# Designs tried in a protein design run: designed miniproteins, single chains. Part 57

Each design is a single chain, and the fold is of that chain. pLDDT is the mean over its residues in the fold that is shown.

## One batch from the design tools (miniprotein)

Design m2091
Fold by ESMFold2-Fast:
Structure m2091 (fold): chain A 73 residues (1-73)
Amino acid sequence: MPPSEAVRLAEEARRYALEAIRNVSDPEKAREYLERARRLLEEARRLGLGEDHPVMVEAERAIEQAERALREQ
């Protein structure tokens, strides 16, 4: 099992990615949330969270959705 901290970081990353999507009308704010999401997810990977872990998959999916939403603005 990955450390509980890695799972929490990935969950936090997912939340920030969703906040980026909600704030897509404010590109500066959305980018700040997206950058924070990416940093948290990178920390989760460093702590040993696997790519196939459900929380990692959900966080990556949310970040991809946020990136797509920002590119369409």
Scores: mean pLDDT 84

Design m2092
Fold by ESMFold2-Fast:
Structure m2092 (fold): chain A 68 residues (1-68)
Amino acid sequence: LEAQAEALVKEAIDKGKVDEVEETLRYIAKNVPEAKEAAEKAIQALKAGDYDKAVYYAAKALTLAAES
């Protein structure tokens, strides 16, 4: 499941949908307390241009949100 989430996030970033990924992560951080830390770390990595960490934490946030 997490590997599938990583693939989806990578595809979105590769297609230039970084803003959409950030918006989704902000929504998760606000609405899913269990995923807040992972979502915030993913947003921070996106802003730093660290896409490997952004994919990792975004996949974590999406997985936690799906399980909540």
Scores: mean pLDDT 80

Design m2093
Fold by ESMFold2-Fast:
Structure m2093 (fold): chain A 70 residues (1-70)
Amino acid sequence: TVEEKLKELEEEVIKKAKEYFPEMTEQVKKEVEEWREELLKDESLSDEEKIELAEYKKKIALDTIEELKK
């Protein structure tokens, strides 16, 4: 389901944050959970669009982690 796919993407971001910035894991968890809730609530988006946006948000989050790592 879309919900399961969004949760999978959420967990991947949290895992990466925990690996490099364990002290920020709770903050990252809160942020990505809010992204998932926001996307699921948006009735104007198709399931496919919700997944695409979630994948884009994941990319941004991972890029941010990479920048902070420097």
Scores: mean pLDDT 75

Design m2094
Fold by ESMFold2-Fast:
Structure m2094 (fold): chain A 65 residues (1-65)
Amino acid sequence: SAEEHLAKGKELRKQGKLDEAIEHYRRAIELDPTNREAYLNLAAVLHEQGKLDEARAVGAAIRRP
């Protein structure tokens, strides 16, 4: 489920596995595009990796259907 992928992403992020965390956050969004928490966590982890343009794009997506 989307919630399971969100939880896995959070766990991977705590382990410093940022690329794997990003994959799980993106899967959570694919399963539930209304899950704002998944977008927020994705933007945060992209920012942590220095992927600022991608983080900004994800933040913008929260405001659009």
Scores: mean pLDDT 81

Design m2095
Fold by ESMFold2-Fast:
Structure m2095 (fold): chain A 86 residues (1-86)
Amino acid sequence: SSEIRALGLLMAAVAHLLAGDEEGAKEAAERLIELAKEDPSLGPLVVLVARAAVRLGREDVARFIAEKAREAGLEDVAAAIEAILA
């Protein structure tokens, strides 16, 4: 299901963040954003990746996720991430 795939991508993004793999984290987040574009109920999982990035001192990754979410038309997700960064 899209929910199981989204959870897997969330876990992958967090694992990459913990490992210091910025590129892996961004790739997993972009795949999760594409799933959320098809199923907006998955938007909160994108926000969770951004929260994890901020908590790990990776505000640059969180800003990247907000920009990619906005490009994908996920305005509420992008706004939620921008609020975390403010």
Scores: mean pLDDT 89

Design m2096
Fold by ESMFold2-Fast:
Structure m2096 (fold): chain A 80 residues (1-80)
Amino acid sequence: NQNVKNAIVYYLTNEVELPQPKAQELADAYLAKDDDTFNRLLTQYVAPENHAALKAQLDAIVSNSADPTKLANPAVWPYL
């Protein structure tokens, strides 16, 4: 879903402050369920203390995109 990828890239560029090419690489690896590539890029691009929060936010973006009852949460709207 291109909209989910756009939401993840928006979060990574605006909240995590990653350059757009790095944000796109992380988004692609995450959505492809390529855990090895995702964890490698996460370790290279993001400080270790931020890994848990970033992972939780990506999971929330995907979950809210799939579940209309969770779309009532305004905190995720800028990422959808």
Scores: mean pLDDT 77

Design m2097
Fold by ESMFold2-Fast:
Structure m2097 (fold): chain A 68 residues (1-68)
Amino acid sequence: GKKKLEEIAKEIKELYPEVEVEIIGDKTLRVRGNLSVEKLTALALKLIGDYPDLEVSVKGQEIIIKEK
């Protein structure tokens, strides 16, 4: 739910203050920023590992997280 996405958004911002995190509706979280490919990949892998029940997608310089 939205509350869980808000908690994830706070965690991401604490790790990478330079990113922008946006909640779209009640089930989607979008992460974007001028991160290096290495940092973006590391963040995506961490999210996949920590939240296996969520769909994590990397699209260019963005990470999209969706609840099923």
Scores: mean pLDDT 80

Design m2098
Fold by ESMFold2-Fast:
Structure m2098 (fold): chain A 74 residues (1-74)
Amino acid sequence: KPTEEELDAEVDLALIEIYLGIARYEVSKGNKEAAKEAVEQMKKLLERMRENYDDEDFIKEAEEIVKEGEELVK
């Protein structure tokens, strides 16, 4: 059974994925500023994951998703 910390990491990863979806949607609507705000939330979640979790695989997955978001708003 996953620990509470592992479940929290999965929730943070899911939130990063949700914000990537929001960023993609906002870009498709021409709302680049709203997309940038979504990417900033992704970056904050990634920073929280790096501080609170030692699971390198979760962090690497989160980093790739954040990178995709950053490329969308360049």
Scores: mean pLDDT 80

Design m2099
Fold by ESMFold2-Fast:
Structure m2099 (fold): chain A 103 residues (1-103)
Amino acid sequence: KAAEIIEKTLEEVEKELDRAAEAKTKAEAALHVTRAVGILERTRAELEAVAGPEVAAVMQETLDRFKELAGRALAASPEERKAYLERAKEAVREGAERAKELI
């Protein structure tokens, strides 16, 4: 159950970040980033209930790092934005791996 939540979250966040990278406007990219944040916030709450506070703490660290990188992406030029979004995607993958090790 908890591993399935993490795997589904990773898939959904990656899709939103890919859409953000393909976005033609900053506003469109921001919409997809906002959706990814919402997915991660929901997952943190679900994992706290199912797997406990240790797993939730890893997901909170992942969310904080994601927000930092995604914020830089949205502040960056269109050319640099894609690079920051890829770093945000990597941070989520690393967080998912750490969370899965605790389950």
Scores: mean pLDDT 86

Design m2100
Fold by ESMFold2-Fast:
Structure m2100 (fold): chain A 58 residues (1-58)
Amino acid sequence: DAAREAEFRERREEHIKFSEELKKKKTERYKIAKEIGEKLREIGDAFQEGLKLGLPPK
């Protein structure tokens, strides 16, 4: 029945879109984690430089 086939196709498309959205969210989380990691590294470098000088930078 054409109506049943249309319903099946629409449900399949919904599942595919859900899978794609989930994949995009994982990619976004990875980018955020990487950015945080870089900021932490910069803070670490500044902290080490401060320790080397024995006082905080002006």
Scores: mean pLDDT 76

Design m2101
Fold by ESMFold2-Fast:
Structure m2101 (fold): chain A 90 residues (1-90)
Amino acid sequence: MLDEAVEAFRKGDYEKAKELAEKIVKESTDPLEQAGAYTILAEAYRKLGDEEKANEYRKKAMELTRQVQDELAARPRAPGAGAGAAFPVK
């Protein structure tokens, strides 16, 4: 589903990208996927001229991304194989 929102954005269909990203935020249980959807919302709103909405969603995406990275560093029990859980603060 996130891939469809990305493709809509790449095709220049910013309204469809916005709609798909909103569905991902509503339906996804994965915070990282939700962060990706918020990033698409931010960029789509920016392209549509809604700078305030774009800024709000961009902050939301950053917050979720930082939270996921912080939890991965604190919880080595994640099912992920490549990233590892020992990422210190830069």
Scores: mean pLDDT 73

Design m2102
Fold by ESMFold2-Fast:
Structure m2102 (fold): chain A 66 residues (1-66)
Amino acid sequence: RSEEAALTVAANLYISLGDFEGALGVAERIRELGYEETADEVLKRISDAAEKAGNTELAQRAREAA
């Protein structure tokens, strides 16, 4: 699952950069490829990080997408 691993790394990089919209796009791509569990884990990380950054709207979007 090299593509799953690569997308997970990309999502974590976007989260580290504070680019939560970019991270959401990667999580959606992971889900489209059938990696539901990995997508849910990424979305949880996005929601937690966005909430800590004060972006409550994006955090809620990530929670609802999981």
Scores: mean pLDDT 82

Design m2103
Fold by ESMFold2-Fast:
Structure m2103 (fold): chain A 63 residues (1-63)
Amino acid sequence: SLRELVQEAAAALKNNDIEGLKKIVEKLREFVEQSSGPLADTARLLIENLEKYIKELEEKKKK
C-alpha cells in the first residue's frame, strides 16, 4: 500500500539508507503503474522528493 511505502521511506530517510531509498522508489514506480488519480499523483510527488534527496546524499559521499 502507499501508506506502507511512505513508512518505509521515512525509516530509510532517518537512516540515510541510499540503497533502501532507491528500492522504495522502484516500488513507488510500480505502484504508479498500477494506480490512477490522486494516489498515483501523490506517489509521483514522493518519487520526485526521494530522488532529489538521494542525489543530495550521493553528492555528499563524493567528497
Scores: mean pLDDT 80

Design m2104
Fold by ESMFold2-Fast:
Structure m2104 (fold): chain A 75 residues (1-75)
Amino acid sequence: SIEELIKKAEEYEKKGDYKKAGELYEKAAELYEKQGKEEEARELRGKAMEAYEKAGDIEKAVEIAVEELEKVIKK
């Protein structure tokens, strides 16, 4: 379930595996988006961006920020 993905992401954050946490938050956000839950998806992409920043993966964090900005403009 989406909740299980979020819970696993939180567990990886607690362990300091921010890259895995970011990947799981992105997957959960994608599933919420497919269900039309855009606000919930946006919140999870924000968490993924934070996780990637903590992992030092600035490229991935910027990619997510740009994609979210484009979605806001397109709507």
Scores: mean pLDDT 81

Design m2105
Fold by ESMFold2-Fast:
Structure m2105 (fold): chain A 60 residues (1-60)
Amino acid sequence: PATFTVSGLSEELAKELAKEINEENPDVTASVSGANLTITNSGDPNRAIALSLKAIGKAL
């Protein structure tokens, strides 16, 4: 599976982004550990990359 970790988020922002990603994107799993957001997709690595970049954009 393709797994990407976004760091440098606040814990609250990481939780919000994970919730949004999980609710809107049934093909991926987003998980939170403190200020880190991990996005996993088993079928399409480009999908995981795109969602990771979107999460970074919302944090910046």
Scores: mean pLDDT 73

Design m2106
Fold by ESMFold2-Fast:
Structure m2106 (fold): chain A 57 residues (1-57)
Amino acid sequence: SRLEHERRTVERAAQLVADGKMSLDEAAREVARETGLPLDVAREDVSATVARIKQQA
């Protein structure tokens, strides 16, 4: 589904940010490009997911 594709794209980008391999801005742009989400929404989704990943580590 579209939502599942969006979720997986955000999770992959957020993992790269959490690992220090990509900036939040770069991840947000890639998510927006792949999913069609507005950049501000993509940035918020990536940021929230990065915070969640760090809390679970």
Scores: mean pLDDT 84

Design m2107
Fold by ESMFold2-Fast:
Structure m2107 (fold): chain A 78 residues (1-78)
Amino acid sequence: MLEKEIRDRLLAMGFSEEEVEKALPYALKLIKAGVTKDKAIEFISEVLRAGQDIEKMTENAIGALKSGATALPGPGPV
């Protein structure tokens, strides 16, 4: 059910089925690390739009959370 909600939302954002299937395990990994569903979906959508390495960006986000960060890191320095 959770996987279907994530898939449906990413597809609604204009991502391909292949991009969504590739991103799905990383969105679930973020949720397992304590990120809310909405924040995990937004983070994954930003990574996909930026064309960044989803595995590395997800590892960095989880590492930041484990280090006591209260917010997900953005897609890069502004």
Scores: mean pLDDT 76

Design m2108
Fold by ESMFold2-Fast:
Structure m2108 (fold): chain A 77 residues (1-77)
Amino acid sequence: SMEEDVEMVKEALKKTAEELKKRFPEVQDIADRMLKADTVEEMLAALREAVSRLTPEQREEFRKIAMEVAKKVLDEK
């Protein structure tokens, strides 16, 4: 259902925020805001802001992490 799809996206975004906090201390404040967000739109806005503060090398590393998180969430359901 659409509701279950939204919850799965929120779960993936929360796991992505936890990985940001662990690997990129410079965006930890934004990752915390992402974890506290109530909507997917707010989480995505925070994610976009966090990515904009990363270097090109960190963005490439993050992209790989985000893809792995998304794959794991999809594989578990």
Scores: mean pLDDT 79

Design m2109
Fold by ESMFold2-Fast:
Structure m2109 (fold): chain A 60 residues (1-60)
Amino acid sequence: SSAEEELEKRKQILLEGKPDSNVITTEDAERIAALLAQRGDTSPEALLAAVEELFAEKLG
């Protein structure tokens, strides 16, 4: 679906475009995908929320 394609593009942009892209590894990206599947939401907003949650978890 188009939503799945957009999510994958967003992941690539986040990993490539962020100054601190190294804080999100390929393993973390897989975890984000699992969180999105668990929530049943594939919107870009859900992706950003999952990234934020993962980032806070790594810091905490």
Scores: mean pLDDT 64

Design m2110
Fold by ESMFold2-Fast:
Structure m2110 (fold): chain A 74 residues (1-74)
Amino acid sequence: SAMEEEFQRVLREIEELLRAGDLEGALELALRAIKRFSPEQQEHLLIAVGIALQEAGVPAEERRRILAELRAAV
């Protein structure tokens, strides 16, 4: 579906920004995208972003702060 394509596109862009070391850009993209999704899709995005941050080597404390900011936006 178009929503599944949008979800995968957003996740890929977040992963690319994280590989480039652009945590701010990744957070900005995630904040803009999360508001476009349903509550169920928002939870899926939060889980996927958490995994992507961990795989990118972002420290646990920073990951917690980013995820808390995303949750506050929904």
Scores: mean pLDDT 81

Design m2111
Fold by ESMFold2-Fast:
Structure m2111 (fold): chain A 116 residues (1-116)
Amino acid sequence: SAEKEKLKEELLKKIEELIKKYEEENKKNPDPIYDLTIKALKLAKKLIEEGKYEEAAKVLEDLLEYLKKVLGEDHPEVAKVLELLGKVYELQGKYEEAEKLFKEAEKIRKKNNDKS
């Protein structure tokens, strides 16, 4: 549908913007967290482009688990991945599950006084 195609395009653009941001941050202060996150986001992007939403969700779920463990559950980067995963769930028609992830991401951003 036109709605799903638009959502897919918006999601792919957001993933690409995050990849570029993390690549730039990694150039200034290299950290294995950036390399792992960039690799996971590139794989998720490819899977989304191919319409493999269930596989893309798995990649983002694994990335989310990793970031929660390394950075903490309330970290701003966790909120970003929650939003991406929520959008993948919307592409799968899992609207209630997506809404829960978006609310979790909003709660994290409010805790961090994030202006984004």
Scores: mean pLDDT 88

Design m2112
Fold by ESMFold2-Fast:
Structure m2112 (fold): chain A 80 residues (1-80)
Amino acid sequence: SELEEAEARIAADPEDALAWRALGSLLWEQGRLEEAIEALRRAYELEPDPTVLFALAQLLKELGRDEEAERLLEKARELA
């Protein structure tokens, strides 16, 4: 599966930011929102991209974590 492929890629290279982004997107699609947030946070730590902050803000809103989402949106708008 695409999820197993992303996990295998991360196991081979834990600093592969694209693999962490792929994992986050796949977990989000499966409704595994907390795990998706952790994967996308890791991707952002490895390679900062404002696009990842917009994705994180959307996930945080889905979890009802509105204040955290607004902070990330403000940060993303400043960096974009």
Scores: mean pLDDT 86

Design m2115
Fold by ESMFold2-Fast:
Structure m2115 (fold): chain A 56 residues (1-56)
Amino acid sequence: MTLEEAEALRRYELGELSQRELAEKLGISVSTVSYLTRKARELGVPLSVVLLREEK
């Protein structure tokens, strides 16, 4: 994850970006963003933590 991707995540968490805009910035599908966002809520962690765990 780059610093720019991390900033996009932060803006999404603050409600400044839509899921589509975040997906475009991260280069992933909207469905993937939706899935990871749901997992972050289920685990009670920020989306950035889930993305770091799912990154290989």
Scores: mean pLDDT 74

Design m2116
Fold by ESMFold2-Fast:
Structure m2116 (fold): chain A 59 residues (1-59)
Amino acid sequence: SHHAERELARLAVEGHGEAAERAARLAKQGNIDEAAAILASQGLSPEEARRIAEELAAD
């Protein structure tokens, strides 16, 4: 949770806030694959993107 929240805040500061919000919403809905894909498209590694998406999905 804390790590995922910190990374979403970082993306928002870098101008990727809309993508970060959409990824969080998809992860919350259980769509981890799509959330991870959005995060990876913003420059995160595939591994880090999936980890953050899973943390967001866990609430």
Scores: mean pLDDT 79

Design m2117
Fold by ESMFold2-Fast:
Formats: sequence, C-alpha cells, structure tokens
Structure m2117 (fold): chain A 66 residues (1-66)
Amino acid sequence: MEELLTEASRALVNGDREKAIELLREAIKQSTDPKVQELLRKAIEAIEKGDYVEAVRILAEISQLL
C-alpha cells in the first residue's frame, strides 16, 4: 500500500495524472478499510479536478492511517 502511495505522489510531481490515478485505483483494490477507500476516491477526484494541493493533503492523511 505505502509503495503505491509513494509512486502516485511521484507521478503527480512528474505531471503524470493518468499514472497517478491508475496507482490510486490499484490502492483501492488492495484496501479493506472503507475510510481509506473513501479517501483514495477523494484523492482521485482532486487529481481529476486539477487540485494537486488537495490531492497531496489527502494522500498524507491516508499515510497517517496506514
């Protein structure tokens, strides 16, 4: 899980939105925690809206829950 979040953050820094979303969708499939799954979905929505600051904030919040 942590590896997918790290790679997603790297993809965002590199401007690779599609790769970031792909990695976060994979993280949802690996998660059994409904709260983590909800936060991952919100992070994807933030990326799709171009709100990278919010996306990074949500990813940090998820990391604190793992």
Scores: mean pLDDT 81

Design m2118
Fold by ESMFold2-Fast:
Structure m2118 (fold): chain A 71 residues (1-71)
Amino acid sequence: GKEHLEKAIEAVKKGNLEEAIEYLRQAYAELVDDPEVSRLIQKAIEAAKKGNAEEALRYAEEALRLLDEKE
């Protein structure tokens, strides 16, 4: 989960939203049992689909922060 989420953040920062969506989908599948983190990943996917890189990055970084707080 965390590795794919980190790769998604890297892809967003590089402007590759298609690649970011792929990594976010993988992170979502791995983290589906965490409702708070998975909800943020879903929001990041929707933002990326709309071409909103800044919003996608914000949601993905929030998901990563919450995941790190649980480790």
Scores: mean pLDDT 84

Design m2119
Fold by ESMFold2-Fast:
Parts: structure tokens; sequence; C-alpha cells
Structure m2119 (fold): chain A 59 residues (1-59)
């Protein structure tokens, strides 16, 4: 994971978390319109985003 820059600045962490939330919202919307095509990718990236958020919070 390349998140070394986030560990140095709490403000950057907050901004990144907000961006991740926006991405998750956008993915949920995209999945609703294209569930059959994107399900496996959606599940993978959603889980990845959750892991990134947990890592940022733990750091």
Amino acid sequence: HHMEELKRDEAARQETKEVLEKIKENMDKYYKTNPGVAKSNYDYYKKLLEEMEKAIEAA
C-alpha cells in the first residue's frame, strides 16, 4: 500500500476519506445501473475502498 503521504498529515487523511466516500457512492450508483456487468469488479473495489478507509483510520 502506498499511503505514506497520508500518515504525515491528518488533513490529507480527512480529504482522502471524503474522496473515498464519494467514490463508494459513485460505485453504488454505477452498480445499480449495470449490476450484471460490474458485480465482481464492484464487490472487489468496494472491499478495497473499505480496507483503505480502515488503514487510514488505524494509522
Scores: mean pLDDT 69

Design m2120
Fold by ESMFold2-Fast:
Structure m2120 (fold): chain A 56 residues (1-56)
Amino acid sequence: SLSDQAKALFEEYVARVKAGEPLEVAKERLREDLRKLGFSDVVIGAALAELDELFG
């Protein structure tokens, strides 16, 4: 499902930040990837906020 794809994508970016990717770069790439998949700005904002909670 799209929700499963969003979760997998989020987990991939979590792993990338843990591996040394700058948080701001990961957030921008996650935003673009979720937008490309058709997710709303509300869903995208929630995902980016969750990255901030984990790493900011």
Scores: mean pLDDT 84

Design m2121
Fold by ESMFold2-Fast:
Structure m2121 (fold): chain A 80 residues (1-80)
Amino acid sequence: LVVIALAISGIVLILLGLAILAVGLFDLPDTPAVVGLRHFLGALFHALFAGASNSTFNYGILATGIALIVLGLLNLALAV
């Protein structure tokens, strides 16, 4: 049961990371959902990297997405 839970969590994290990367890579229109996600990622990026400027925000979105994908892969590896 624990192994199955880890596998599911890993897959969910990978999908979430891919969704964040899609928002960062695609020039999506400014909808409430996209604006909210960018605001959330901006707050998270500044909380983790104090002193980072808005000029690095786009790199923060990509880094966050990649970090979530890596974390998901680690959870899948632990499930094996």
Scores: mean pLDDT 65

Design m2123
Fold by ESMFold2-Fast:
Structure m2123 (fold): chain A 56 residues (1-56)
Amino acid sequence: SAAAARAAAEAARRAAQEEALRAARATLEAWIAAGVHPEEARAALAGLEEGLATLA
């Protein structure tokens, strides 16, 4: 159905958004582990956690 097709497209967009946010999170966690701008990286990570919660 058209409704099922729309739901699938929205699910695909959400999945792509989640993947992008998780990739950014992994990068920030790597920066924290390496000691690269750890305070700024922690603040950015907190913001990303809110973004991921919104997509859950």
Scores: mean pLDDT 80

Design m2124
Fold by ESMFold2-Fast:
Structure m2124 (fold): chain A 98 residues (1-98)
Amino acid sequence: MDVTAEEVIKKAEEEAKKNKRLAELLEYAKSISKSDEELAELMVLALRALEAGLSEEEIKRILELTARAMANPDDPELVEEAREALRELLEAELARAA
């Protein structure tokens, strides 16, 4: 079943009630997102990065770069910077899984 952006946002908000750091990251994601779809994607990234053990500063940087790339999909420099940040996140997730 496909999960809607609204469902993702609601689930993230429920998890944020149990985790103050997540709540602060979700507030940050809301401040930089331009749509519910963008917000949902940023919230998923925040949850993944927090679970991978990244610092608040590292998570905010990933969210900022991703939001900029989403706002400017035709800008190859911004897209590449977001890809590098997402690769760092994936490497952290893989290190935690090993």
Scores: mean pLDDT 80

Design m2125
Fold by ESMFold2-Fast:
Structure m2125 (fold): chain A 85 residues (1-85)
Amino acid sequence: MAQELAEALRREAERLRELAEKAEEAGAPEEAVELLREAARLLEEAARAAEEGDLEKAFELAREAERLALEAMRLIREAGVVLPP
């Protein structure tokens, strides 16, 4: 379970890094791009915590990453930027 959680968190981190690149190319606000990159970094830390068996820390880091990703998406929408699929 912890290993599967770590793999899922790393896949999500990679997805957010790809989203950040697409957002930057689409002209999204720099703040939003940086929030997506920070969220990806936190998910990498969450994956490491999960591998170490610290599930409480893993979930706390994942929750913070989700908060940052949602804020980034809010900023992108307010800027009128539409991200490609």
Scores: mean pLDDT 85

Design m2126
Fold by ESMFold2-Fast:
Structure m2126 (fold): chain A 78 residues (1-78)
Amino acid sequence: GDIRQKIQDTAKTLTPEQREELEQKVLSNPELAEKFLKFNPEAKNVFLAQLYLLEQEPDNVDLQNYWKQWKEDNDIPD
């Protein structure tokens, strides 16, 4: 599937433990924490799924490009 489908599938399959670990990583960065806390639950899930996939597939250019655009669309700092 396309990268969007991969992110959605990942968001559905993240365990509670994986989700908590990713949330703690986000909350440790004040600028990311402020933006993350304002997201609705669906946007939070998509955000965490992208962070997970970037960690698992660091050389995935399509994922890197999707994440860069998603940050721009949601006013997330680099």
Scores: mean pLDDT 82

